# Designs tried in a protein design run: designed miniproteins, single chains, continued (4). Part 29

Each design is a single chain, and the fold is of that chain. pLDDT is the mean over its residues in the fold that is shown.

## One batch from the design tools (miniprotein)

Design m13051
Fold by ESMFold2-Fast:
Structure m13051 (fold): chain A 97 residues (1-97)
Amino acid sequence: MEKVRKGAQLAAAAGVLLTAAVFNLERGKREEAVRDARAGTELAVEAAEIVGNEEGAKEVRELGEELVEMIENGAPAEEVAEQALRLVRKAIEAIDK
């Protein structure tokens, strides 16, 4: 229970940073978007790791690496937002089991 609560808090913080990444990308601030996406990914990975879900942590990290690559390669903010949402959902799934 305690680990699940900490994981949920980390996943929520990841969601805030990923939202900031999309917002910064919409404003043309690509470097800030990459920074926020990397930070959000690390918090989401930590959320999965704290509950002992090693496979979930790996899947979240892979989604985060894809998210950063999308931003760096000029993907539209809408596609980046969808990838960020997939990452947060995967982190929540990883905590819940």
Scores: mean pLDDT 87

Design m13052
Fold by ESMFold2-Fast:
Structure m13052 (fold): chain A 78 residues (1-78)
Amino acid sequence: DEHVRKAEEALRAGDWESAEEHVDKALELDPNNAKALVLKGVIAARRGDVERAREYFTKAFNLSGLDDELHALASELL
């Protein structure tokens, strides 16, 4: 998904607003996109919203068969 890739690039650049826009577009297309949920959790965590971050990470973990890749992504971006 191009929106997920753009969100990841924006997060690495420190552009939270662009990252959130791309994540929200990805979740509009598929609300169960585990990678997009991880990126939304990272954005929430960096903004200090620990409760929202936990909710997004929990949802992504429960949906995902790609746990190793998603854990690596979250660890890199946090």
Scores: mean pLDDT 78

Design m13053
Fold by ESMFold2-Fast:
Structure m13053 (fold): chain A 77 residues (1-77)
Amino acid sequence: SSTIEKVTKILTEAGLSPEDAKGIAQAMYTLSQVPGVDEETLKSAALTALRTKQPDMPKEKAEKVAEEVAKILYEAK
């Protein structure tokens, strides 16, 4: 999926390992396919995943990355 590839690239560029980035991208894509899931829910889930895998990532950076991921996933619906 081109959407999973885009999200994986953003997460890798944000400093996640390729394995963690792909895992999060796949999980987030699956969540985006659930009926009724909105962009804010996707952003919240992405932020939680980032805080879990990269706890040392600055909050401002994590929020921007989560917002970008959520936007891409929501626009792919």
Scores: mean pLDDT 86

Design m13054
Fold by ESMFold2-Fast:
Structure m13054 (fold): chain A 64 residues (1-64)
Amino acid sequence: GPISEADVLRALGEIYLALGDLDKDNPEAVAESYEKAAQLFEQAGDTEGAEIARKKADEARSKV
């Protein structure tokens, strides 16, 4: 079927989530990547993905 804007936003959210997972040596950059992922999932209507990403961002910020 046709790719929707929500599908693209969800894919971008997954990319930012992966970027956060890869850079464990920079807590500030990790937290920012997870926060961007949360915003993208929220815009896509993926509330569960947004909640997971926000939790990861909060955990990363606790190390700053």
Scores: mean pLDDT 80

Design m13055
Fold by ESMFold2-Fast:
Structure m13055 (fold): chain A 67 residues (1-67)
Amino acid sequence: ASPVLDEARALAEKYRDEITQIIDDALAEGLSVEEAVKRAADYLVETHGVDPLLAYAAAGIVYLERR
Protein backbone atom coordinates (compact mmCIF):
# COMPACT_ATOMS: atom_id res chain seq x y z
CA ALA A 1 0.00 0.00 0.00
CA SER A 2 1.03 3.67 -0.34
CA PRO A 3 3.12 4.83 2.67
CA VAL A 4 1.06 8.06 2.78
CA LEU A 5 -2.21 6.07 2.81
CA ASP A 6 -0.94 3.73 5.56
CA GLU A 7 0.12 6.67 7.77
CA ALA A 8 -3.11 8.57 7.02
CA ARG A 9 -5.11 5.44 7.98
CA ALA A 10 -3.24 5.20 11.30
CA LEU A 11 -3.92 8.90 12.03
CA ALA A 12 -7.60 8.47 11.03
CA GLU A 13 -7.92 5.60 13.54
CA LYS A 14 -6.03 7.45 16.31
CA TYR A 15 -8.11 10.66 15.98
CA ARG A 16 -11.36 9.16 14.60
CA ASP A 17 -13.66 10.41 17.38
CA GLU A 18 -12.25 13.96 17.31
CA ILE A 19 -12.36 14.16 13.48
CA THR A 20 -15.92 12.75 13.36
CA GLN A 21 -17.15 15.27 15.94
CA ILE A 22 -15.57 18.23 14.11
CA ILE A 23 -16.94 17.12 10.71
CA ASP A 24 -20.45 16.45 12.11
CA ASP A 25 -20.50 19.83 13.90
CA ALA A 26 -19.33 21.66 10.76
CA LEU A 27 -21.95 19.95 8.56
CA ALA A 28 -24.64 20.72 11.16
CA GLU A 29 -23.60 24.41 10.92
CA GLY A 30 -24.30 24.24 7.16
CA LEU A 31 -20.68 24.15 5.98
CA SER A 32 -19.71 22.25 2.82
CA VAL A 33 -17.99 18.85 2.95
CA GLU A 34 -14.75 20.55 1.83
CA GLU A 35 -14.96 23.10 4.69
CA ALA A 36 -15.84 20.37 7.23
CA VAL A 37 -12.84 18.23 6.19
CA LYS A 38 -10.60 21.33 6.18
CA ARG A 39 -11.72 22.25 9.72
CA ALA A 40 -10.86 18.74 10.97
CA ALA A 41 -7.50 18.73 9.13
CA ASP A 42 -6.61 22.21 10.48
CA TYR A 43 -7.47 20.97 14.00
CA LEU A 44 -5.02 18.04 13.62
CA VAL A 45 -2.26 20.37 12.34
CA GLU A 46 -2.73 23.04 15.05
CA THR A 47 -3.57 20.82 18.04
CA HIS A 48 -1.55 17.63 17.38
CA GLY A 49 1.25 18.86 15.08
CA VAL A 50 0.21 16.54 12.25
CA ASP A 51 1.70 17.13 8.78
CA PRO A 52 -0.88 19.04 6.64
CA LEU A 53 -0.98 16.45 3.82
CA LEU A 54 -1.49 13.57 6.28
CA ALA A 55 -4.05 15.60 8.27
CA TYR A 56 -6.18 16.23 5.16
CA ALA A 57 -5.85 12.58 4.09
CA ALA A 58 -6.85 11.35 7.58
CA ALA A 59 -9.85 13.72 7.77
CA GLY A 60 -10.94 12.65 4.27
CA ILE A 61 -10.69 8.95 5.20
CA VAL A 62 -12.86 9.51 8.31
CA TYR A 63 -15.43 11.44 6.24
CA LEU A 64 -15.63 8.66 3.59
CA GLU A 65 -16.06 6.02 6.33
CA ARG A 66 -19.01 7.93 7.92
CA ARG A 67 -22.37 6.16 8.01
Scores: mean pLDDT 85

Design m13056
Fold by ESMFold2-Fast:
Structure m13056 (fold): chain A 84 residues (1-84)
Amino acid sequence: MFYTEDKPTVSKEEVEKLKEEAEKAIEEANKALEAGDLEKAQEALDRAIAAVNELEKAGAIREAVELAAKATGAAAKLATAKRE
């Protein structure tokens, strides 16, 4: 089990870095989708999801929820693009 009695190892700077990583990945996914690059879009989405999960682990729940919503939108677009 993970313990929370000690000082968090994830700093505010690391949380900001994870937010920026997720935002960039979501933007890359949307850009790749518009270009028809489904492989690149999937890779970018995987990176965005990983960053969102790290934000949740760091306790940045608000940021994680907001970015998860954006990533879900991109994932829906990718699923639609794969059909067409």
Scores: mean pLDDT 77

Design m13058
Fold by ESMFold2-Fast:
Structure m13058 (fold): chain A 77 residues (1-77)
Amino acid sequence: SLAEALEEAAREADRAIELLRRRGAPEEALAALEEARRLLREGARAARAGKLEEAKRLAEEAVALAQAARPLIEAAL
């Protein structure tokens, strides 16, 4: 289900954030990824409530934040 997929994505984000923090990723990038993780969890809740369009929008916002964090991570690590 969409809710399960978003919950799994949030768990993957947890693991990625921990690894990047250990490697000294910049705080700006970590903050963006933490916000993306929050949006994925909010999206999972929306999906469980049947708000599929809201869940998709939140997932798209999370992807955009992760994409914005990438050049900051690549420049620092």
Scores: mean pLDDT 88

Design m13059
Fold by ESMFold2-Fast:
Structure m13059 (fold): chain A 58 residues (1-58)
Amino acid sequence: MKEALEQVEKEARRLVAETGLSPREAAVRAARKLAEEYEKQGDLETAKLLREVAEQAE
């Protein structure tokens, strides 16, 4: 859980720096991307939680 959130924050910061997205938009995009990655790895619980974070940020 904590590690997944740290990865979302790191990816969001990268997206802000590279693309100029707002922090909110970057966080939503990062959370969705990482949710898909965790789902592919079989971590459905972390994937679901990251999708909820993305929905809350929309």
Scores: mean pLDDT 78

Design m13060
Fold by ESMFold2-Fast:
Structure m13060 (fold): chain A 58 residues (1-58)
Amino acid sequence: KEELIERGTKLAKELSGKSSEEQNEAFEKEFLEELQKLSTDEAQEVSEAILQAANDYA
């Protein structure tokens, strides 16, 4: 969970300046399988944390 947020935040920073569509595609490709292994609540929490980080770098 925390490791996924960290990796997502790092990816968001690396994709800084890219379009929201490109960032979303990269996150989905990288984390879809791992998010599917989490509970609904945990997956939502991780997704929200990553999106919040992405907004800071968009």
Scores: mean pLDDT 70

Design m13061
Fold by ESMFold2-Fast:
Formats: C-alpha cells, structure tokens, sequence
Structure m13061 (fold): chain A 69 residues (1-69)
C-alpha cells in the first residue's frame, strides 16, 4: 500500500485548490473572492486535470461569485 507519485501530486493540487477556494469564500471583497476562485480553477486544470469533479465544483463557485460582481 503506497501512494503513487502521480496520485500524490493530484492530492496536493486538490488540497491547495481547496485552500484557495476557502480563502476566497472567507473574503469580504467579491473581487478578491473571484480572483482566488480563478486561481484555484487554473491551478486544478494545470496540475490535476483528471480531478473533473473538483474542477466542476470550483467552476460553479466561480460563476456564482462572478454574478455578484
């Protein structure tokens, strides 16, 4: 039982993206929230493109935040 390098890289990318989303959601500035969500989405697409469910969730959160700009 060992985590593969690729699996570890995916888990790290997902964890970092989730932290970015959390920081964005805690922001009182909607522009700052949108910026963090965009960073999280771009990071996931670049480092964990196979994390389709996580990418879709961040994309939905970003669209919702952009509607409040």
Amino acid sequence: MSISEKELEKEIAVSLARMMVAIGKLSEDIKEQVEWLRKALEYLKEHAPEATEEIEEVEKELKKAEEEL
Scores: mean pLDDT 79

Design m13063
Fold by ESMFold2-Fast:
Structure m13063 (fold): chain A 93 residues (1-93)
Amino acid sequence: MSISDPALAAEIGWAMVRIALAVLFKTNPNVSSYELTGAARAAAPSPVVDVEATVKGEGALEAGKEIQKELQAIAAKALSDQPDAAVNVTFKE
């Protein structure tokens, strides 16, 4: 992968974020389901991913905050050439 192509770098970065999201949500016992409500916009000037996750149980909100923190760290590393890229996670139930 060549970082000289920002669109390609963004696509790869968002693919990595989507994989990490699936792993983090699937392995967390407090998450019952999740959906990407806003699509990853890898080709956009300011790419954003919006995720809605249904969580339940004691400690679910705190677990959700930890997942969001981990996803933001992964996004920052994968999308280092796009410092305005963001991952937003909304927790419900």
Scores: mean pLDDT 61

Design m13064
Fold by ESMFold2-Fast:
Structure m13064 (fold): chain A 55 residues (1-55)
Amino acid sequence: SDERLDELLTRAGEALKAGKIDEVNRILQEARATLTPEQFRRFAVRFGDLLLEIS
């Protein structure tokens, strides 16, 4: 189950929507520290897609 990945991605999206750049950076650091390398790779791809959706 990728519950942690999904939670972090949801929080990152909410922080982006709120313009809370410092919070986005904290979430990215938390993802890097807590996810496996494989999970983090998937997180990074999905986060990149999310950035494209809002730009």
Scores: mean pLDDT 82

Design m13065
Fold by ESMFold2-Fast:
Structure m13065 (fold): chain A 80 residues (1-80)
Amino acid sequence: MLKEAEELYRRAVRALDEGDDETAIRNALKLANLAIELGEPVPVAIGLLLRFIGDILDGDREGARESLELMLERIKELLS
């Protein structure tokens, strides 16, 4: 579970750094789905995903990275 979340996070960050927005979004979506499976409320998980996508569309790559970090932190909280 945690290793899966960390792998999805790493793939999303790498794709974001490479300018591969489609792969970054695909991995962020998988991370959001994993959070929902672990008991995160759907509006919270989807809200973070939408913030991530919005940051990419605005060219705010640092904001997008912060959203990915927060998504991973939420999963770590749910596993505690």
Scores: mean pLDDT 86

Design m13066
Fold by ESMFold2-Fast:
Structure m13066 (fold): chain A 59 residues (1-59)
Amino acid sequence: SAVENLKKLTDEQLEVAARILGVTPEQLREALDKAKSADELAEILGVPRETVELLGQTL
């Protein structure tokens, strides 16, 4: 899943992902710990689900 893939990111990759999403790396880490799905992660971060799925597949 996109959430599981994003949880496996290095600190450097997480910085890039957070910048693309317009959030801080700390906010992204917190959201990843809380979210059970890409839909929940997108909702918490206020971004489209498609953006989360794409990042989980490309990073």
Scores: mean pLDDT 79

Design m13067
Fold by ESMFold2-Fast:
Parts: sequence; C-alpha cells; structure tokens
Structure m13067 (fold): chain A 58 residues (1-58)
Amino acid sequence: SNAEKAREYGDKAVEALKAGDAQTAIENAFKAFRYAREAGDDELIDELVEKVNAAANP
C-alpha cells in the first residue's frame, strides 16, 4: 500500500541520515512524503516529519 511504502522510504531516509548520506536521505524522504500524501493519511505525514526531525536533530 502507499502507507507501507511511505514508512519503508521513511525508514531508509532515517538510516541514510544516521550514515551521513544526505543525498540518499533527501531522495528517500521525498518518496516517503509523496506516498503518505497519496495515502491521504495526515497522521502518517506528521509521524514522518517527527521521525525525520528526530534523526536530523539528535
């Protein structure tokens, strides 16, 4: 589903941030937000924002 894809790409973005790979993190974050929007799940978008912010600002 789009929600599952959003979470998968969100996880990849977080892993890339922890690895210091900014380009991969940005690409996966954009895909995550795209799929979350296609799922129509505003709570999932908020979840992804918090997750990425936590990883970027440890």
Scores: mean pLDDT 83

Design m13068
Fold by ESMFold2-Fast:
Structure m13068 (fold): chain A 67 residues (1-67)
Amino acid sequence: AQEYLNKGKELAAQGKLDEAKKYYVQAILLDPNYAEAWENLGKLLASQGQDDIAAVNFAQARKLNPS
């Protein structure tokens, strides 16, 4: 799961947003409790103007990793 998250972050840094999204989704599928994967997917979706879907992902991340 963490390996997919790290690869997704690297792809996002390269501007390969669609590929980064696929890796974040794979990280979530392998570990649905991986709060950081939900948070990074939310950030990516927000950057693409998908604010409603991003908000759902941020809510899930917060639920899994309450500060």
Scores: mean pLDDT 80

Design m13069
Fold by ESMFold2-Fast:
Structure m13069 (fold): chain A 63 residues (1-63)
Amino acid sequence: GPRPTAEQREEIRERLVRELEEQRELLQEKEGLSDEEVEALIEAIRAGLSAEEIQRRLEELRA
C-alpha cells in the first residue's frame, strides 16, 4: 500500500497510544504486563520503533 505520510504516522501513533491507555488494565490482566512494561510500550510507539524493537524492549523488561 502507499507509504504513510508523517502526519498519518503521527495520527496512527496517537491512536495506538490511546488504545493502549484505554486497555491498560486488560493488557495487564491478560498478558501479565507491569505498569513499567506498559509505559515502555507507549514510549516505544511514540518514538516510532518497529514491532521487533518494541518486542525486544519488552523481553528486556521481563528478564
Scores: mean pLDDT 69

Design m13070
Fold by ESMFold2-Fast:
Structure m13070 (fold): chain A 60 residues (1-60)
Amino acid sequence: SEIERIIADTLNLLGVEDLSITNEQLEEAFKKALEILSKKKKVTKEEAEKIAREELEKIK
């Protein structure tokens, strides 16, 4: 889905910027962001990016 791509692209970019972030942390952030966004009927690209960043920050 488009939302999954936005989350994945956002997390991939953050992982490139900070090489200390593990693949396991990126996968966990992806799952949590997707769970949050799946509860919303309409999601903007900006909201998806924001939630992906916030969930990764909680895991770091």
Scores: mean pLDDT 81

Design m13071
Fold by ESMFold2-Fast:
Structure m13071 (fold): chain A 68 residues (1-68)
Amino acid sequence: MLPEFKLTIKEVSEDTVELTAEGPTKESAHTGANLGLGVLESQGYVLESEEEKKDEKGTYTITLTFKK
């Protein structure tokens, strides 16, 4: 069973997308982020920035910004 994560992709503009991966552990959030990264890179997007955050409840959030 893969670690449980939530993955959200948001179009910021025609050439820019933001991927947010959330998980209860650092490993689960990174697994989600890596899956989304692979999909977006296969579509010609290039990773521009990465941010990692942990909230008070222990939820890990990784935000990746991509451009074509």
Scores: mean pLDDT 79

Design m13072
Fold by ESMFold2-Fast:
Structure m13072 (fold): chain A 64 residues (1-64)
Amino acid sequence: FSLQDRILELLKEEGELTQSEIAERLGVSQSTVSRHLGGLEARGLVSRDPKTGRYRLTEEGKKL
């Protein structure tokens, strides 16, 4: 699986996670996660809560 697929799967299972929590769970750097989260946000598959810093799947992301 690609790292983006693993991020989507993790968020589907856990609901909401911060960038650092995703990095810890996947065993990758926060900069690597940040790049891939930016790509997923650009695709409309994830969104970030500005109050909590947590990422979640959008309705489109949940369909994957």
Scores: mean pLDDT 84

Design m13073
Fold by ESMFold2-Fast:
Structure m13073 (fold): chain A 56 residues (1-56)
Amino acid sequence: SRRERVARALAFLGANRDRPVSVRELAEVAGMSPGTFSRVFTEEVGVPVSRVIRLV
């Protein structure tokens, strides 16, 4: 599901907090294009992915 794909990307981000992680890499983990991932991420999480990657 979309939620499971987003959760997988979030787990990847948490596992890689020692380096910069791009939206492109997170989209690849989720199995989506960057544009689709950004939209789906905002719909599922409630905030833009760019805000979340800045917290790592």
Scores: mean pLDDT 79

Design m13074
Fold by ESMFold2-Fast:
Structure m13074 (fold): chain A 61 residues (1-61)
Amino acid sequence: KVAEIAKKYGLTPQQVAALAKKVLENPNPSDEEIEELAKRLGVSPETVRKAIEELRKIFES
């Protein structure tokens, strides 16, 4: 769920929803896209990568 991912990674539900939209459009974003998202969200690139991986697993299920 979006709320669980938000709490786990210190993001807002709106930020997680934006990441979910990006994952649906492009499930394998580039490292450059991940770094840009991390800067905009105020978190580390590693945090963005983990959140995206978790979202992909939800959409694959």
Scores: mean pLDDT 77

Design m13075
Fold by ESMFold2-Fast:
Structure m13075 (fold): chain A 142 residues (1-142)
Amino acid sequence: SLLDLLNEAVKEVKLPDGTRILVVDTRGNRLGVSIYEVRNGELVRLASLEEEVAREDQVARLPGLVRLVLDNAEVAPSEIDGVLIFVDADASDEFIDAIIKALREEVGIPAEVPITVIREGSDEEILKKIIEGLKKIKKKLE
């Protein structure tokens, strides 16, 4: 599962306890948003929401869904240490740029917060990209 890959990556990278990671999943005409916190070397889900949202509507829906998830977790955008965005293999660069822009400009994710985009692929490819993203988060926190 995605959570199993995320936990495998966290064990590899050894992020500090209290690290907060926003996960955005845009795959399969679905919009999933989850906020996780590292506790005792594992990711714990603080809040999560999922909606069936067609790709053309995902950019417009995303800020509202992220705000709901963050409000449920009592986490401010400024308290997020990193973002992982999961997209379909065929997702356009324009779509990806629009998602990142919505997170930065409409949600208020700070410019210094690393955002890593992960295209659909094999579990091995996905794990490698998650590890890369988590290493960027770790470097920011050092």
Scores: mean pLDDT 91

Design m13076
Fold by ESMFold2-Fast:
Parts: structure tokens; sequence; C-alpha cells
Structure m13076 (fold): chain A 87 residues (1-87)
């Protein structure tokens, strides 16, 4: 669970950083990648956990990345979603 949450956070952080450094098209692409990768990683972080909650957290991280949020903020949202799914 913790390893998956860490992977989700790192993925969201990288995507958010790429989105912030690029133009509007890169921001949208970065957000989409963060949502897909973060959602999947978050859902997989909870062994027998609530996959819907994990995926929701990953989606929120992706939306934050699309809005140009700080990479650390997107990472934290993905981490929290993954841990909530594991609970």
Amino acid sequence: AEAGAEAAARGAEAAARAAREGGPAERVAGGAIAAIGGGLSAALAGEGGDFAKGAEGGGEAGLAAMKGAEPEEAAEKAREGALAGAA
C-alpha cells in the first residue's frame, strides 16, 4: 500500500512538473497522464482496499496538474487518494 502510494505521488509530481514547464497543450497532456497513472497507481496501492477511492484521488491529482498546481501538491493528492483507498 505505501509503495503504491509513493509511486502514485512520484508519478503525479513528474506529470505536474512537466505540465507547469510546458505550454497549454503540455499542461493538458501532463494532467491526463497524471490522472491515468495516478488513478491506476492509487487504485493498486490498496490491497483489498476501496479502488474507487484510490482512483478518485488519482483523478484529483491529475486535475490539479492540469490547473498548474505545484508538483508537491499534485503528489500529495495522489498519495492521500492511494492511502484512502487502502483504508
Scores: mean pLDDT 66

Design m13077
Fold by ESMFold2-Fast:
Structure m13077 (fold): chain A 60 residues (1-60)
Amino acid sequence: SERVKEIKRVIKETAKSLNVEIPDAEIDKLATQIAEKHKNASRNELSFAAMKELIKYIES
């Protein structure tokens, strides 16, 4: 879906800003989870959600 694609882009951008390498398969999984939990979220809310999930992924 268009929303999942946008969320994947946000996750990739956030991962790059944090200097974190994350596999495409994990990005797909996280994007789906964020889309389901944060329906109708703004871009800023999606960026924050992506950051929180990435921090959990790297144990921070």
Scores: mean pLDDT 77

Design m13078
Fold by ESMFold2-Fast:
Structure m13078 (fold): chain A 59 residues (1-59)
Amino acid sequence: MEELERQIELGVREVEAAVTLTVARRLAPEDPERAAAEEAEARARLEEAERELRELEER
């Protein structure tokens, strides 16, 4: 049960990071400095979530 909940939680975080990345990219023409910072943070979170999901899948 906990593994399924963890997998769902990581999936939600991955989607949230992807949405944030998309929004940051759309904001880039209006506020490039802020967009760059949010994009970098979203990419780091997405990469971490993908790594943890991969570790769960390889069990």
Scores: mean pLDDT 73

Design m13079
Fold by ESMFold2-Fast:
Structure m13079 (fold): chain A 83 residues (1-83)
Amino acid sequence: SLPAAELTPEVMARLARRLAEEYGDERFRRLADELERAVAEGDEARVREVEGEVMTALGELIAAEPGEGARRVNELLREIAAE
């Protein structure tokens, strides 16, 4: 499982954007845009809803690429943390 302490809304938005760019996935692009907007608006309820959608999409990606998907998500999280 992913470390909850490293998955702030800002980190989650960056992760979704990186995945959208790498995989060309429009769903992750929309999620990144929605989460960035919710954070900017200070809408805590919407932030939680969109975070849930990002976590669902991440789970689906990991399930589609067993082992490799989880490894790639962890690599992107390390890159984001190093910024």
Scores: mean pLDDT 79

Design m13080
Fold by ESMFold2-Fast:
Structure m13080 (fold): chain A 119 residues (1-119)
Amino acid sequence: MIKLTQSGGGTVAEGGSLTLTSKISGDYESVLVYSWLRQKPGEPLETISSGVSSGVGSGNAPSVAGRFTHSVDRSKKTSYLNMNNLKAEDTATYYQVAVDAAVPARAFLGEGAQVTVVA
């Protein structure tokens, strides 16, 4: 069975750092394109990093540019969101989305990782 597993959420003080990790497990022989999304309390879903299939992404939203780094190890089918200099407004549930590059209708969604930043 193909599964996307997320880890690395938690509570952190403002100015702190966290790393979120996601991994695809099971037999899956396709190129995946990874995006990180977040849902803040009372706000719409926001795409914070998009379009990374391997290496370090450059498509970060302005709200997180310079603070968050999205990277993908394609050989390990693992995506990382390194979150630095966290702000109280970064409090959200963070979702990994992985889309098959050849079949975009085939998408995997993580269960979400709660991040709470205390001011």
Scores: mean pLDDT 81

Design m13081
Fold by ESMFold2-Fast:
Structure m13081 (fold): chain A 89 residues (1-89)
Amino acid sequence: SALERLLARAEEILAAIDAGASAEEVLARLEELIEEAERLGDEETAAQLRMGLARVRALHEAGDDEAAVALARGLAEALIARLRGRIAE
């Protein structure tokens, strides 16, 4: 399902972070997740992710890559929890 595809991509972001992915890699994965959410018509998820991406990018541009990756982790974890709740309904 569409929700399962978004869930899988969000879980891939967490796996990449746990494997030591750079802020650039995490940003690229967040952009792909936004494109997927937009294509699936999940406007709320897309809007939340666009807001999160902008903040992750701002931290990266400021040279705070540790904070950028930590924020991206929090965004992915929150999205996973929300999507699992929607799938269980």
Scores: mean pLDDT 85

Design m13082
Fold by ESMFold2-Fast:
Structure m13082 (fold): chain A 66 residues (1-66)
Amino acid sequence: MSEVAKAVEGLASKYKSDSAKAAVMAIARANLEKEGDTKTLERMEELISQIKNEGERAAVLKAFSL
């Protein structure tokens, strides 16, 4: 398992607010896109789907689409 995949799991568990998770995941996505790690990108999309607040989830998905 890659260091980046471990970091993504750690970030998801460390931040309890949906807004903080959204911001952290947007930053992580930019780094993962540069590294080309498709498996970790899939895992991030799975974690985003677990965000309960619809507005925050939409904001993260929009950031991922950019």
Scores: mean pLDDT 60

Design m13083
Fold by ESMFold2-Fast:
Structure m13083 (fold): chain A 60 residues (1-60)
Amino acid sequence: MDPVTEAVIAILIAGLDYAIKYGTLSKEEIERLVNQVKELLDKMSPEAKKRAEELIEKAK
């Protein structure tokens, strides 16, 4: 996996974790961000997608 993809995934996970923990976003805003992350995952390789899903699960 390329290092740019790994960095993007890490940033997205950290951002979502921050927003959820501190309640800065409404439920609707969280759902929009989740949908954007899913769209990015769909454009990634199968290996990258699997790794991203594992990292997201750990962040929860």
Scores: mean pLDDT 65

Design m13084
Fold by ESMFold2-Fast:
Structure m13084 (fold): chain A 60 residues (1-60)
Amino acid sequence: SAAELEARLARAYEEMARLSRELAELNRGLKPDELSEEQRRLLEELRRRAEEIQRELAEA
């Protein structure tokens, strides 16, 4: 239904915003020498989650 689709879209956007905040917080906490490696790991995780959310939205 349209209501169900809208609810799923809202949740997906909320999760993306949450992940973005988590990445920003972790970047502030990381030492410069560790930043690029940890940032790469976080970006890979965000990419995978974004793909999952996009797949879910495509199926909605």
Scores: mean pLDDT 67

Design m13085
Fold by ESMFold2-Fast:
Structure m13085 (fold): chain A 77 residues (1-77)
Amino acid sequence: SSDEEELARLEKKLAEAKAKGDKEEEARLLVQIGIIYDNLGKYEEAIKYYKEAKEVEPENEVTQRLTEIAIELLKEK
């Protein structure tokens, strides 16, 4: 499906961002992957990616707030 193709593309970009040490891009890609898993109903996978985004940018208040809210909502599913 289109979502699976997008996931594969984002996961490749994530590996590239990690290799370059681009933590801002890494966190952005982790959030995007999490959103796609959420849309697919794969809530455990979505939570894992959101948690990783929080760990990558612990001092980014926007990333922390958005991912925390997303994780809380998914735990109610």
Scores: mean pLDDT 83

Design m13086
Fold by ESMFold2-Fast:
Structure m13086 (fold): chain A 109 residues (1-109)
Amino acid sequence: SLDDEADLLGRLLGEVMAMVDAGESVEAIVERVRAALRTHSSFSEEMIELLVELFRALATTLKKASREEQLLLVNKTAATLMEMLESSLEEARELVEKTKAWLAEVEAK
């Protein structure tokens, strides 16, 4: 299931980028991510909400980012997501907060 969960997260990253390009709202993107995680993963609700929080921050920053910045944002978020799969809930929460802080710095330029 870990490989299946990694594949799901990778597909969701691609879907979020496509939805941002299509002009979808952050709330629409977040609801799509939450629905997919609830349907296709074995994650706890606590882990799902941490993942949703990270995808919300990513979608918000992607809407304000240049195309070149979008690739860096997605790659950094992908690295955090993969690390979260191997992490405790406490470690995953810290990873989300650090990544959200980094995303906010890119947005604030």
Scores: mean pLDDT 86

Design m13087
Fold by ESMFold2-Fast:
Structure m13087 (fold): chain A 96 residues (1-96)
Amino acid sequence: MKAEEFGRKVEEEIKSLPEEKRKAAEAALMTGYTLAVIGDLLDEGDWEGAQRLGKVLTEAMKKDDIYAVAATYEAYRLEGAEKAIELGKKRLKEHE
């Protein structure tokens, strides 16, 4: 719930920007969140977690799903890699 609330908040903040700034802001935030998670996992030596969660985050980025990227990032910060992977995969499945 808290991670999903963060994702929604980020999506709403982007939607509140002038239209000409939204695409650049979405791209910057999605890239920043993804790199922060992967970098943190690599720094801790969790190469499997970096690969698995990195794949989920890059799939969300390819779908331009800022909510999925932001919620997955916050789930990682609050509950770690496994919970972030679970939440991210659930969200990506909703696009299918």
Scores: mean pLDDT 85

